# Designed miniproteins, single chains, continued (3): the designs that were tried, part 49

Each design is a single chain, and the fold is of that chain. pLDDT is the mean over its residues in the fold that is shown.

## One batch from the design tools (miniprotein)

Design m9678
Fold by ESMFold2-Fast:
Structure m9678 (fold): chain A 74 residues (1-74)
Amino acid sequence: SPEEERERLLERIEETLRNYVAALQAGDSEKAAQYRAELDRILAEAVKRFGRTEANRILTEALSRVEEQLRAEA
């Protein structure tokens, strides 16, 4: 269903964002660049499947969750 597909995309964005931040914190610029490219690909897929407005909502939700998690750990 579109709802399940949305959840899977949100989970993929969250995971990739966490991996990206972890790579930055580790000083692994090569890994960070790879995860950034993966994020761009997932976002392009989200825009194609759900349109720009919903893709932006998914990204905003993922960013908020990751930011909250990182602030709690800082």
Scores: mean pLDDT 85

Design m9679
Fold by ESMFold2-Fast:
Structure m9679 (fold): chain A 96 residues (1-96)
Amino acid sequence: MPKKIFILVPSRVWDRDPFLQELLEALREEGLPFEVVLVGNEKKYLEKYGENAVFLMPEGLEDFMKALGIEYTEGVEVIEFSSVEEAVQIAKELLK
């Protein structure tokens, strides 16, 4: 079964974040399938897709979540990226 790519975001106003918008536009332009997931909702996708669920998040999001007391499900495998280009390359490699 092919991998499913999920982009983790900290809030419902992600659509107003210029960095996240640039990332999502780059992924769409490359024709890469993905879904946007709010932190705290990742468990639902793990239950549906199992080991085929792969979560990408911006570098520093974990520290931001810890500072706000927000928890994500322990054992969720996440891959951090530092730039839009890195995230696109990771997604391409996972979908090969």
Scores: mean pLDDT 73

Design m9680
Fold by ESMFold2-Fast:
Structure m9680 (fold): chain A 96 residues (1-96)
Amino acid sequence: MEKKYKEAKKLLEEAQKLALEASRAKRAGKEEEAEKLRKEAEELVKRAFEIADEETLEKIKKEQEEAVEKMKPEADEKAKAGGGYEDVEKLLREAI
């Protein structure tokens, strides 16, 4: 079980890295590069599904969702708080 878990996790991490790279390439207007990276990411996900049991994949998915959920409240708080940049701008205006 441990070996399948590590291998599937490594493949899914690599796929996520490629998906992020594809997203960046798309934003930069590099459509062909984005498509290529996206296809590579899909191939790695497919490979992970072939190696790992449904139970192992569910465990990895749960861990990833938990990690995202943990960081998302912090991002939402930062967006709502918003004032950090406004405070710096206010200090700069007072210095002038």
Scores: mean pLDDT 64

Design m9681
Fold by ESMFold2-Fast:
Structure m9681 (fold): chain A 76 residues (1-76)
Amino acid sequence: SMEEKVRRLEPLAIRAGLAVASVEGDTVTLVRVIDSEPDEAALRALGAAARELGLRIRFAENVPESTRRAFEEGYA
């Protein structure tokens, strides 16, 4: 279920300095939780997990472009 997929994604998002803000259909919105830039390896792992779970990801305005790029490398 979508709820189970989100629960699996949440711990990986937290490790990457992000949190799940909302879920709409198959799209999960992620927001920045910490003021420092997250670890790029954790972001790539988050991207790979989102892809494997079949989730679409949207980033909130407070998520920097560098974070999005590192995530996208894993999601590809």
Scores: mean pLDDT 82

Design m9682
Fold by ESMFold2-Fast:
Structure m9682 (fold): chain A 58 residues (1-58)
Amino acid sequence: SMEALEIAERAGVRAVIEDPSLSAEELAAIAKEEVLRAGFSEEEAQRAGDYVRERASR
């Protein structure tokens, strides 16, 4: 969902600000955990995390 993606993107941006050395995989894992904490399903969290990984891998 768009809401899950917005949570994931915000989590990724915050994580990069705190630690610019984080890999795309680490950013994706952080984003996934934040989406899960927000009450979304494992499947939605996985998709949102994957989206953050792809964006970070550019």
Scores: mean pLDDT 83

Design m9683
Fold by ESMFold2-Fast:
Order: sequence, then C-alpha cells, then structure tokens
Structure m9683 (fold): chain A 90 residues (1-90)
Amino acid sequence: SEDDKVWEIMDKVEEKLQEIAEKLPESKKVKFAKKSLEILLELTDLHEDGKLSIKEFFEAYVKKSIEELKEIDPELAEEFKKEVEEILKE
C-alpha cells in the first residue's frame, strides 16, 4: 500500500537522522536526542488521535527534525535534507 511505502521511507530517513546525529558533539547529542523523541511522541499522539495521516506524520517529522538540527548545526541540517531528497528519489 502507499502507507507501507511511507513507513519504509520513514525508517530509512530515521536511520540517516541517527547517523547524522552521531556527528554532533557529545554535549549536543543528548539535547538533540531529547528533541527528536519529543517530536516523535507529539506526532505519534496526533496520528493515534486521527489528526495526522501517515504521509502528514512523515512530512512533519522531516520538517521538525531539519528545523531542530538547523538550530544546533546548520551544515548537518543541510546534509540530512540532501539525504532525505536522495531517499525520496528512489
């Protein structure tokens, strides 16, 4: 299904976000990990309440993750954005 494809893309994007987050200084890794978890919990609650489709969940997850990463490291945010674009090209 289309939803199954979105989940597969989201898994790949989450893996790339984790790889990029590992490049952050140790002092910022914990801060970003907490923010990443907050984003995921917020979006999961909205999806469970029927307020977000899987596609809207994915789009919001990518957008919020890029915004949070940009506040910490703009170069890594651009790297993550490019990695997402390559995953979506498949």
Scores: mean pLDDT 83

Design m9684
Fold by ESMFold2-Fast:
Structure m9684 (fold): chain A 76 residues (1-76)
Amino acid sequence: GDAGGAARGAAAAIERARREGRVSAEQAKDMILASGADPAGGAARAVLGAIEREARRNGGYLTAEQMERAAHRAGM
């Protein structure tokens, strides 16, 4: 379902940020949508909004720790 797709995409974005040192908000959002998240669904909206909020504080990028905080704020 939407929550499962959003959670899988968030986990993939965290791993990419861990491997590469950071991920852009656009890359993280693309990974979430590519994992089957419905962009109109509550879980996807929550995590995408949290990513945008964290990235705004950090010049458009998120570290693995910042991605983990965004996922936690979205209830993941």
Scores: mean pLDDT 83

Design m9685
Fold by ESMFold2-Fast:
Structure m9685 (fold): chain A 80 residues (1-80)
Amino acid sequence: SSKEEEAEEKIQKIAIEVSKKVSEEEFDEFSYTVRLMIELTKQGKMEEARKVFEEFKKKHPELKEYADEVLKILEEYVKA
C-alpha cells in the first residue's frame, strides 16, 4: 500500500543518517532491528516490536533518537 511505502521511505532516510554516524557493525544491527520491527508491526505485534526497540536502545543508547523516530513512524502507520 502507499502508506506502507511512505513509512518504509521515511525509515530508509533515517537508516541513511545512521549509516553516516556509526560503524558498519552497529549499522547492521540497526538495520536488522528495524526490519524485524517492520515485520512484527505488519503482523499486528506492536508490543513485541516495542520490546525489540527497548532492547536495542539499551545496547545502543547513542541511537535512541533514531530508534524512537522509527517507532513513531510505525505507530503512525498502524493508526492509519
Scores: mean pLDDT 82

Design m9686
Fold by ESMFold2-Fast:
Parts: C-alpha cells; sequence; structure tokens
Structure m9686 (fold): chain A 100 residues (1-100)
C-alpha cells in the first residue's frame, strides 16, 4: 500500500542517517589516531554489508533510493580521505549496488 511505501521510505531515511553518523564517528576515531586506516576500511565494509542485507527486505524503489544515498556518502568519504584504498571504496559501492 501507499502507507507501507511511505513507512519504508521513512525507515530508509533513518538508516541513511544512522550510516552517516557511523561513518562520521569512524572518521573521527581515525583522525584522532584511535583506529588504523585498515580498521576504518574493514568497519566501512561491515557497515555497508549490514545495510545491504536490510535493504534486500525493502521494495525495489526504496532499495534503489537507499543504495544511491549510501553510494553518495561513500564517494564523499573517499573525497575527504584520499588515503583510503580506492579498491575498498569500489568494493563498498559494489555491495550497495548489488542490494538494489
Amino acid sequence: SAADLAAQRALADTLVGLFRREVEELLAQYKAGKISVEELEKALLRAVEGLARYARTLSPEVRRALAGAVIELLRETARQLPELDPAVIERAIAIARAAE
């Protein structure tokens, strides 16, 4: 129903917000020297895999919107932190796209 789609969109927006906050916290920990770049990369991959698993339970249109928002956040993270391995970012984007 239209109400179910609206609820799914609201949940997807909440998940994007939670993912953004998790990425911001990981970047803050990395910049403070509390985690290595490898630990940051592994944490980003785990976060994307978790979202992808959840996204597969949503309608196709909501899944595409969620994946798009996550991919945009990953690209922004790569722009802010050029020392991240591009292959890890490409892998994270591929995981998000596979969930569409």
Scores: mean pLDDT 87

Design m9687
Fold by ESMFold2-Fast:
Structure m9687 (fold): chain A 96 residues (1-96)
Amino acid sequence: SEEELVERVSELTGIPREEVRAVLERHPELRLILKEGLILYEETEDEEVKERLRELMRRLLEAARANDEEAAKKAAKEILELSIELGIKLIEKGVS
């Protein structure tokens, strides 16, 4: 599970697996946000949303490596906002 998360995030962001693992060892709380990003990536069929998720996950990891708390919070917030948007779209499809 942890190794699969590291491998998938590395593949999508282009950040080496060793660097992703190091970030998660220092900031284990980011595991939840990255898992959410991966779930959204798999659930969405929108290529623009997929590209934005790759970029946001990359920014999150880069900010964490730089100990830039504000940049990390901003990237995490945008991933969560995309999660809310996808949830609303799924509800709309279910009631149409």
Scores: mean pLDDT 82

Design m9688
Fold by ESMFold2-Fast:
Structure m9688 (fold): chain A 82 residues (1-82)
Amino acid sequence: PTVTITVSNASDDQIDALRDTLIRAGDSRNARRIQDGIRRRSREGRTFRFDVTLDRRGAQMLDDTAQRYPSISVSGGRRNLR
């Protein structure tokens, strides 16, 4: 599924956790972009949004990371699984 990640006022540790989650989820390209883009914008107090396409496991891993950190939110990726 495609999920939208929103990052606001995240610490370097929180950004590192998000990066590591993306690498483990199989999206190393966006993980690298996070190190340069989100860290810079988060330090400036700016909100950064981007879309990632992951499998269901990767989307769940991102949701778990977002639940640990209020500065990180994930939306989308839910299909009606009933």
Scores: mean pLDDT 67

Design m9689
Fold by ESMFold2-Fast:
Structure m9689 (fold): chain A 100 residues (1-100)
Amino acid sequence: SLLEQILRLIIDLHNATTKEEAIAYLEKLAETLKSIPGISEEEKKQIDELKEKAIKEIEEATSLEEMQKVMDEFAVKAGKVLKKMLDKNPELAAKIDKEI
C-alpha cells in the first residue's frame, strides 16, 4: 500500500539517530510522495523545496532532538501539501484509497 509505505517512512524518519539515516529516509519519503498518481509538477516542486530545506536544517542540527524536530516539521508540512492535493482532486483521493 502506498499509504502504508508513506507511514513506514515517517516512522523510520522519526526513529533515525544519524544525519545520514535522517537524510536517506527523508529523500525516500519525498520521492514516494512525488510518485502519488496525479501529482502536479507544482506540487512535486513544493515537496522538493521542503526536502532541500529540511536536509539543510538536518546538516546544521547540533543534537538528536533538534534533528528530530526538523524531521517532524517536514512530515507536517509534506502532509499539508498532500491534503491540499486531495482537497483539489477527489479522484486522486480515490486512487490513493485503492492502494491501502
Scores: mean pLDDT 78

Design m9690
Fold by ESMFold2-Fast:
Structure m9690 (fold): chain A 87 residues (1-87)
Amino acid sequence: MSPAELAERTARRVAELLRRGDYEGAFEEMRRGIEEARRQGMEAEVVAEVTRQDNDRLTADVEVVVTVTRGEETAVARVRVTAPLPP
């Protein structure tokens, strides 16, 4: 798997879980992405940041950024998702 493929796959899966309000699953998927990278001789960093909260709609806009590096090759995937506010 290329760094770009791993970054895109991890970002998409994390965003889908956040969109469903599955915060526990999202954090587990972040860990799995990092471990998958390590297993393939790559380094991965996953960041999920709340960029805006809407208290009337009980939602948050979250930006998921996955950076995967293999030697001098670096790939970055960014996905924005609207998630229900965490409990």
Scores: mean pLDDT 83

Design m9691
Fold by ESMFold2-Fast:
Formats: structure tokens, C-alpha cells, sequence
Structure m9691 (fold): chain A 66 residues (1-66)
């Protein structure tokens, strides 16, 4: 595995989680997660979009649970 790519994905995951944790609602979380995802896709094009989507979906599913 590309170690640099894995490290970038871990940092992306942390930033995505932090954005969700700061959100007051599911809609705000979606907006913040989309923003972070777009920034990471632009900055790190080597990071697979499917991996970022997976992290985003996992965090949003946790946000939906009550």
C-alpha cells in the first residue's frame, strides 16, 4: 500500500469527523462533510473518492442514530 496515500486518508477522516462533530443537524453535517470532501479531492487527487464517500457515509449514519 502507498503509505503517503494512507496517511492522507487518515487526515481526511479526522477532518471529516471533526466537521460532523461541530454540526448541529444532519443537514449541516452533510454540508460541512461535502465541503471537506471537495477540499481534499482538490488537494489530494490521489485519494479515491470512494474512500472519502465511505468515511462520510459512516459518519452521517452515526449522526442519524438516536
Amino acid sequence: MDRELVEKMIEAGKDIKNAADKSKSLEEAKKNLDKVKKEYQKKYPDVPESSLDGIKEDILERFKKE
Scores: mean pLDDT 70

Design m9692
Fold by ESMFold2-Fast:
Structure m9692 (fold): chain A 89 residues (1-89)
Amino acid sequence: MEEEIIKLAEELKELAREVPDEHARISLQIGAEEIIRAVKEGDFEAAIETAEKTREFLERHREKIPEELYERIMEILEKIIRLAKEALE
């Protein structure tokens, strides 16, 4: 579980490099790094919180992100949230 979430968060960091808006890019990069840190510490609740906050921020700034890139980022964030919730059950 930890390895899968870390891999997904690393993919978010790669996708963030393609985000043209600086604030959206930095927020996604920070979110991904915080998710990696949280899961390495065994704090899956913090990973869920960070992923949800990142998702909400990006939803409010959807117009600043190319649609295809936005959809891929959101799918990965949703998968991270699902896997982290499974780790708590």
Scores: mean pLDDT 86

Design m9693
Fold by ESMFold2-Fast:
Structure m9693 (fold): chain A 94 residues (1-94)
Amino acid sequence: GTDAQADELIALIEQLKANPGVEVTSDGNTLTLTLKGDEEGRELVSLLGGIASSIPGLEVEGEGNTLTITLKPDIDEHLSPEAAARLRATIENV
């Protein structure tokens, strides 16, 4: 279900946040991940983008080694309140 995909996304964000090869930043409802190596980051950007793109209510933009994920207002229609709250907390606590 979409909640399980949101939990996978949260777990990956927390792992990447702890990774010295990845810069994770947030501004409001937007998460930006910048991979410090162009070659090393390409597969991770694709995988993370794929997971996020599978969740309705997320907008995903990829450019080079940078991935931007934006929570749309309708995310609450696609995730449980608990999963939506966890995802927001993960982005805010970057």
Scores: mean pLDDT 76

Design m9694
Fold by ESMFold2-Fast:
Structure m9694 (fold): chain A 96 residues (1-96)
Amino acid sequence: GMVKVIISGLSESEAQQLADEAESKGGKSKIIKGKETKVIITGLSMDDAEDIALKATSRGGKAKIYEDGKLVKELTPEEGRKLLGEEYYWGGGTGP
């Protein structure tokens, strides 16, 4: 499926850093500047997409991962803090 990550709530500098990391992994990125800065990333594996999403939330951003147009995972800064070190945790779960 086509994996897409939408990131918001970051500074322009932090958004650019994540866009550069995504492109270095063979992805495509687009930064949308407006009332808030958004980054749209496509062309990554699901594993790389989840890594980028976790990095975004560790910086205070929000991330949504879509596969084939379907929302698969949503991370907020609060959820990112709870999931630090817990690679198999995903949105909608309390711990094991």
Scores: mean pLDDT 75

Design m9695
Fold by ESMFold2-Fast:
Structure m9695 (fold): chain A 56 residues (1-56)
Amino acid sequence: MEARLRELLAGLEEVTREQAKAILRELGFSDALAEALLANRPDRLTRSQLLEIALS
């Protein structure tokens, strides 16, 4: 999971909530779980923030 997440974020310093949701779906998260993980997050996430969310 972590290696794939880092690959999908290659060259990106930040992502939108929609991009983050798409990345989480690509990693095998359901739509509902991806939305729940992002519900209280800002509209733009740094690479580090998305790694923390996906790996926590």
Scores: mean pLDDT 74

Design m9696
Fold by ESMFold2-Fast:
Structure m9696 (fold): chain A 77 residues (1-77)
Amino acid sequence: SLADALREELARVPAEPLSDEVLEELAALMKGLSREAIRELVRRAQEIARERRGEDVVRYTDLLEALPEVLAAHTPA
């Protein structure tokens, strides 16, 4: 599932623990997207965390900020 893919990608980086419910909500917003889009989401969230706080830890708010950019890049016309 996309939620499992998101959990796996977040496990590869320093990240704030997210509940399964939060992961399912994020996955629902990314429904129909590929695992490549999930990787891009986590990558962009890491950039946001580093730019804003100088931290490596990806937080829920970083994922939310990255989400519209990733959706715009990966949603079919």
Scores: mean pLDDT 78

Design m9697
Fold by ESMFold2-Fast:
Structure m9697 (fold): chain A 74 residues (1-74)
Amino acid sequence: SDKATERVRDAIRLLGLHLRGQGQTDLAERLFELAASDLSPEQLAKETKDILIEAGYPEKLAEAFELNMLALAK
């Protein structure tokens, strides 16, 4: 559903805004670019997880975020 994909994109944008507010500007820009891409909700969730892990976040935290985003797509 187009609406489901937009909910996932909005979640990524919100995360980006939060991280920019915490001074993580480069990470936030990567997330904003991801949210503007034409990927599926499953790909958007996976790429967000991969970006967070690469940025040094614990795998379990990044996986929890992916699962929450996939729940928004239902």
Scores: mean pLDDT 86

Design m9698
Fold by ESMFold2-Fast:
Structure m9698 (fold): chain A 88 residues (1-88)
Amino acid sequence: MQQLQDDIDRGLVRMSISVAKLTLPKIKERVKNAKTEKEKQELIKELEKMISSLDKYAKTAQSLGDEESYKEAQELKEEIQKLLEELK
């Protein structure tokens, strides 16, 4: 029972982190090209949601002993925090 749930959660965390890694270059380009206050505010909201999701994935990975996924989630979170600072 617990092992099956842990396997499912591990798969979901890894898939979610992989999707975030694939979208990060596109987000970086959108940040670079944001010129209007409206574009910047929309990006800030999107980046804040990504940070929240990555924090949840990092906590789940840590609880499962998945050090690799925990590290990747934290690295992605730090990159997004830097992008948020660039938009200020």
Scores: mean pLDDT 82

Design m9699
Fold by ESMFold2-Fast:
Structure m9699 (fold): chain A 95 residues (1-95)
Amino acid sequence: MDQDYYDEVIGEVIRLIMEGKTDEAIKLIEETLSSLSKEDAKVFGKDVLNLLISFTSIYPGLYPTVKRVADIFKKRVPDLKKEIDNKLKNLESNL
């Protein structure tokens, strides 16, 4: 994937979530995952979740949205399930 395009998609997902447009953000995530290879989908899922988890340290109210996004990635990219579950456990301990 073109790195500039990839960064723009991640930025748009975060923007939609920060604007409270969670359903639109999830739709964009689903559309993006449908266009990516399995390998690129893993990288995309890690990058989006790591960034959202980082923002949750500043905005704890994002946690329900992070869980919803994580459920989408666990369903679409099952290889990430263990890593996502571990990250959510660590995040919950810091809330």
Scores: mean pLDDT 81

Design m9700
Fold by ESMFold2-Fast:
Structure m9700 (fold): chain A 91 residues (1-91)
Amino acid sequence: SAELEARAAELIARAEELLAQLREAIRNKDIDRVKAIIDELQRVIGELERVAREAAAQGDLALARRLVLTGASLTVEIMNAYVFIKVEEKE
């Protein structure tokens, strides 16, 4: 539906903003900020999963697939940020 597509676009835009903030926090070696942004990205992933399930239930498999792939990409970014945290905490 147009409403689900609008909600998906909003969540993707929020994810892109959070990824930009994550890159800045990593550049500044601000571990506490990196952790806070990871928590916010995890909330966005949860919202993307909910919208994807609703899209699938309505038969919009293309939107559901796009949102699942977006969530997977964000999960990889979180894993990379987690590795950064563990490396910095050892130094």
Scores: mean pLDDT 89

Design m9701
Fold by ESMFold2-Fast:
Structure m9701 (fold): chain A 100 residues (1-100)
Amino acid sequence: SPLEELVQKMLDLHRKYIEGKISFEEYLEEVIRLAEEIIRVSKNPEVVAEAKVLKDFAEELLQIYKENGYIPVKKLVAFNLRLVGFITEVELALRREKKA
């Protein structure tokens, strides 16, 4: 499904960031772009709501990073927890589609 492909792109993006292949700024910009695409293609309101939360958080972190040159550890931890919540909600939505 288009949603499965976009989630895989999000996971691949996170892996590239952890491996040091992209900058933190580029990582956040691409998270925002992928979240916007998920919001556009998903018909599941729970997935859309979680994608919006993730997008808004990534936009806040990008602004903080551009203004300060760093992100507080507490906000980085909170963002990673939101990313996990987003992936969980998408997996639940995809499992519901396979049972319909």
Scores: mean pLDDT 82

Design m9702
Fold by ESMFold2-Fast:
Structure m9702 (fold): chain A 80 residues (1-80)
Amino acid sequence: EQPQLTPEERKILEEIQKKLIEMGNEINKMIEEGASKEEIRKKVEPILKEIEEKAKQLPPEVRELVLERIKNIEDVINKI
């Protein structure tokens, strides 16, 4: 039941997915380096805001999925 995306929407979704993967890798690296929860939040927040802004250009159904992934990342950070 995923909506059909325009080529421009697909490009935005691909960018979001790449940023989410990159951010996950950076969080793991920072944890390995002994970074504090506060340091991780400060580096991740700008990226999450950028992803949220890009998601506004997507259909509501796809935007909702992106927002759920952002919440999951915030929950992971909060457990540190």
Scores: mean pLDDT 80

Design m9703
Fold by ESMFold2-Fast:
Structure m9703 (fold): chain A 65 residues (1-65)
Amino acid sequence: NKEAAEEVVKVVEETLKETKDIEKAKEAGQEKIQELVDEGKIKTDDEALDASLAALEKIEELLEK
């Protein structure tokens, strides 16, 4: 599920770069997590939470740079 988390992080990073809006980036990340859950690529709530936390960590890193 590292791959799923990386996919979510990528969507968040692209959205943040495009919109420069943290709320939009978080929303895009959550939509991607839901999509991956529906596709069966994220199978547990814990894995969905891990992906969400990875996305938030990436937002923080990008804002600090």
Scores: mean pLDDT 78

Design m9704
Fold by ESMFold2-Fast:
Structure m9704 (fold): chain A 57 residues (1-57)
Amino acid sequence: PVVELRITEEEFEAKRETVREGVQAALDSGAELRVIIERDGKREEMTGEEALAWAES
C-alpha cells in the first residue's frame, strides 16, 4: 500500500521538522510514501526520500 501525504509549500517550510519526522517514520516502517506539494494550484510529486532531502536542506 502507498501512503500519500499532501502539504502546501508554506506548510512544508513552516513545519519542516515535523514533516521530516513523519516522513522518516513512514520510511522506517517500510511504507511506500508519495509526497505531494501544492503551490499556486500546481502539484509537485516527490518520493519520501526526496522530501526528506528537501526538509534536511
Scores: mean pLDDT 73

Design m9705
Fold by ESMFold2-Fast:
Order: sequence, then C-alpha cells, then structure tokens
Structure m9705 (fold): chain A 99 residues (1-99)
Amino acid sequence: SPEAEEEKERLELLLKEIERTIEFLKEVLEKLKKLKAPEEVLKKVEEAIRLAEEIKEIVKEAIENNEPLEETFKRIAPLLERLQELAGEVMEEMEKLEK
C-alpha cells in the first residue's frame, strides 16, 4: 500500500541518520583520544557507538521484514533515550577539556 511504501522510506531515512550519527561519534572518539580524555569519557563514547550500531541493525531488520514504523520505534526508543543521555554526558566532558 502507499502507506507501507511511505513507512519504508521513513525507515530508510532513519537508517541514513543513524549511519551519520555513528560516523560523527567515531570522529568524536578520535578527537577525545587525541585530547587524552579520561578512560571513563572514552568508554561513554564507545557505549554510544555500540548503541547506535544496535539501533542500525534493528532498523535494517525492520526494512528487510517490512516492519511497521510504530513497532520499529517502540524497539529503538529505549536505545535512543540512552544514546541521548550518553551524548549529553560526553558533550559536558568535552566542554571541560576545552577550558
């Protein structure tokens, strides 16, 4: 149906956004390593990358299985929330390192 095609397009856009997020987090990790950031901060970025990669795999499976968008969002919501929390913590630590 047209609605199913629209939902698939939204999932494909979400996949591209999560892939960009993973690349950005990898760049952040490289920058923090060069700045000699504490191991605890590096581990938070590594956890964020792992969560983003898990979200990516869920979205890929959703696309392959023609999963409804709402069902996919329910599966990734807790992972997205944790990813946002970690991103906030990392940004706060980065501000401390740049001062």
Scores: mean pLDDT 86

Design m9706
Fold by ESMFold2-Fast:
Structure m9706 (fold): chain A 97 residues (1-97)
Amino acid sequence: SALEAALRVASVASLTIASLVTGVLAGEVSEEDARRIIELLQAAVDAAEAGDLEAAAEHLRRAAELLEEVARKLKNEEAAKHLRRLAELLRETAEEL
């Protein structure tokens, strides 16, 4: 259903934003990289709430690409693995929309 799709996008976006904020506070993720990804995640949520699932999927895929770029820059291997898993979750969510 449209509500289930919107809730799913909101849930994965919230989880990813929380992880990015934690990374910024730990000094591992730049504020600029986090801001770029958060803006895409917010756009995905807005699109899903409007019923534009194609736009929501595109925003999630772009956020996943940037998240993988951030993961490659991380010195902390566990943090990098966590961000890569979130990128996979974003791509999976986009595929199921």
Scores: mean pLDDT 88

Design m9707
Fold by ESMFold2-Fast:
Structure m9707 (fold): chain A 74 residues (1-74)
Amino acid sequence: MMTPKQQKLLDAIREAFERGGGRISVEELKAVLRETFPELSDEEIDAIVDTLDVDKDGYITLEEWEEVVRPPKF
């Protein structure tokens, strides 16, 4: 069962991917994370985004996000 914060993050990320045509910029993802988790530092947010931006092109694809949140990894 997802926590309210996890659900809010997933909803915000889905909306961002819908706006970006299946991908989101690292800056947009950082903004979503800051809004959803105001307790996270910029350093923690940067670490999360760097982990997701595997190819270092400045964008996170929906496929990369789905791999991270896939149940077998949690």
Scores: mean pLDDT 70

Design m9708
Fold by ESMFold2-Fast:
Structure m9708 (fold): chain A 73 residues (1-73)
Amino acid sequence: SMSSTVSDMNNSSFLMSMVNGNMPPDSNDWTTFNDFSSHGWLSDDTVNGFSSLPMGPTDMSVVNDVHSSVTSS
């Protein structure tokens, strides 16, 4: 757990290195940002994610089983 925290700190430091130079974290517009991120980010991330996702054996059976079990039950 602590070892993972150290790795997370490195990532945070890297992110802050870019933001620290130009733009600080904006917590004020979190609600508005969530709306924009939910719609805009999903569209962009979904397209990019789809292209980056493995085209091989997809674990759709697991997802389908869970959904069917919940909905059916």
Scores: mean pLDDT 45

Design m9709
Fold by ESMFold2-Fast:
Structure m9709 (fold): chain A 73 residues (1-73)
Amino acid sequence: MDKAKEGIKIIDDFVAGKISLDEAIARLKKLGFSSSIPYLKRIEELKAQGASRSQIAIERGKAMAPSLLEVQK
């Protein structure tokens, strides 16, 4: 399975509200993308604060960076 593609899907499913923060964290840890976790926590915080779609998109991009680095390995 492509770990980078799976990591991106987990982040997107979390942002869309399809999975909880705890589920997203557990799945990303299993894939080795623990460095994405602070950005997922930030997205959850921003969603709770009613932040703009643009701000959430920026943090989504940061969360995806560790998955993209794994592709370059």
Scores: mean pLDDT 76

Design m9710
Fold by ESMFold2-Fast:
Structure m9710 (fold): chain A 80 residues (1-80)
Amino acid sequence: ALKPEVIEEVSKKAPEIKQRLAELKKLADEDPAALAAPSAHPSFSDEQKAALAVTAEVLREIGDILQEALAKAKAKEAAK
């Protein structure tokens, strides 16, 4: 379950998260295949592949939180 303290922690680390997201976006722009399928890139170790998978999952959870907030905001506007 998503707790308010988790959202606050994420907000406090927002500069670090933003920097990491910028690095991932840069990699996706330079080599989208490497980010989309790290397992297909022989240069990545199993440990690096696992780390990328965990990072992707965390980013997905953050994305889901933002999408839920946007959906609630839109529903409230549509209900007016």
Scores: mean pLDDT 58

Design m9711
Fold by ESMFold2-Fast:
Structure m9711 (fold): chain A 67 residues (1-67)
Amino acid sequence: SSTLLGFKATTPLADILQRVREELDAGKDVDVIIYYDSDEEKPEAERKIEAIKAAFPQVKTALVQTA
């Protein structure tokens, strides 16, 4: 089974990585979206994406701006 996880750019990286690991350990395919509202949050969101890719190279990631 697959699961899509969404996190705010402001979510602590440790919490994101823990949740992704838990879902992978449960045997799920995981896709992650990091979303941000303001342009000021975009660099943090991009850093979160890069950290996720480094920790879990096969996890698909996307960056989404909301409103």
Scores: mean pLDDT 86

Design m9712
Fold by ESMFold2-Fast:
Structure m9712 (fold): chain A 85 residues (1-85)
Amino acid sequence: SMQPLSPESEKLLLEIGELLRKLSSAMMSLDGDSFNKKRIELYGEIIRLLQELRDLLRDSAPEMAKQLDEVIDQLEREKKRLEEK
C-alpha cells in the first residue's frame, strides 16, 4: 500500500520542483556555457534536497529511499561529467 508523504517530504518535493523549473528556464534563456554552469549549481542543490528526502523516507518507505539513492547517484555522475569538461 502507498504511504502518504509527510509534510517535510512534501516541502522537499516542492523545493525540488522549483529547482527543476529554474533549470528549464535557464536552458531557454542562457547560452551554452552559462547554462552548463547553472546546471552544475542547480544539480548540487537538487542532490542535497534528494538526500534530505531519502533520509526522511529511510524508515517509513525504504523502497522509495532506495530509488532516490539511485537517482542521486545518477545526478552526481552527470554533475561530475559536466565539471570535468
Scores: mean pLDDT 79

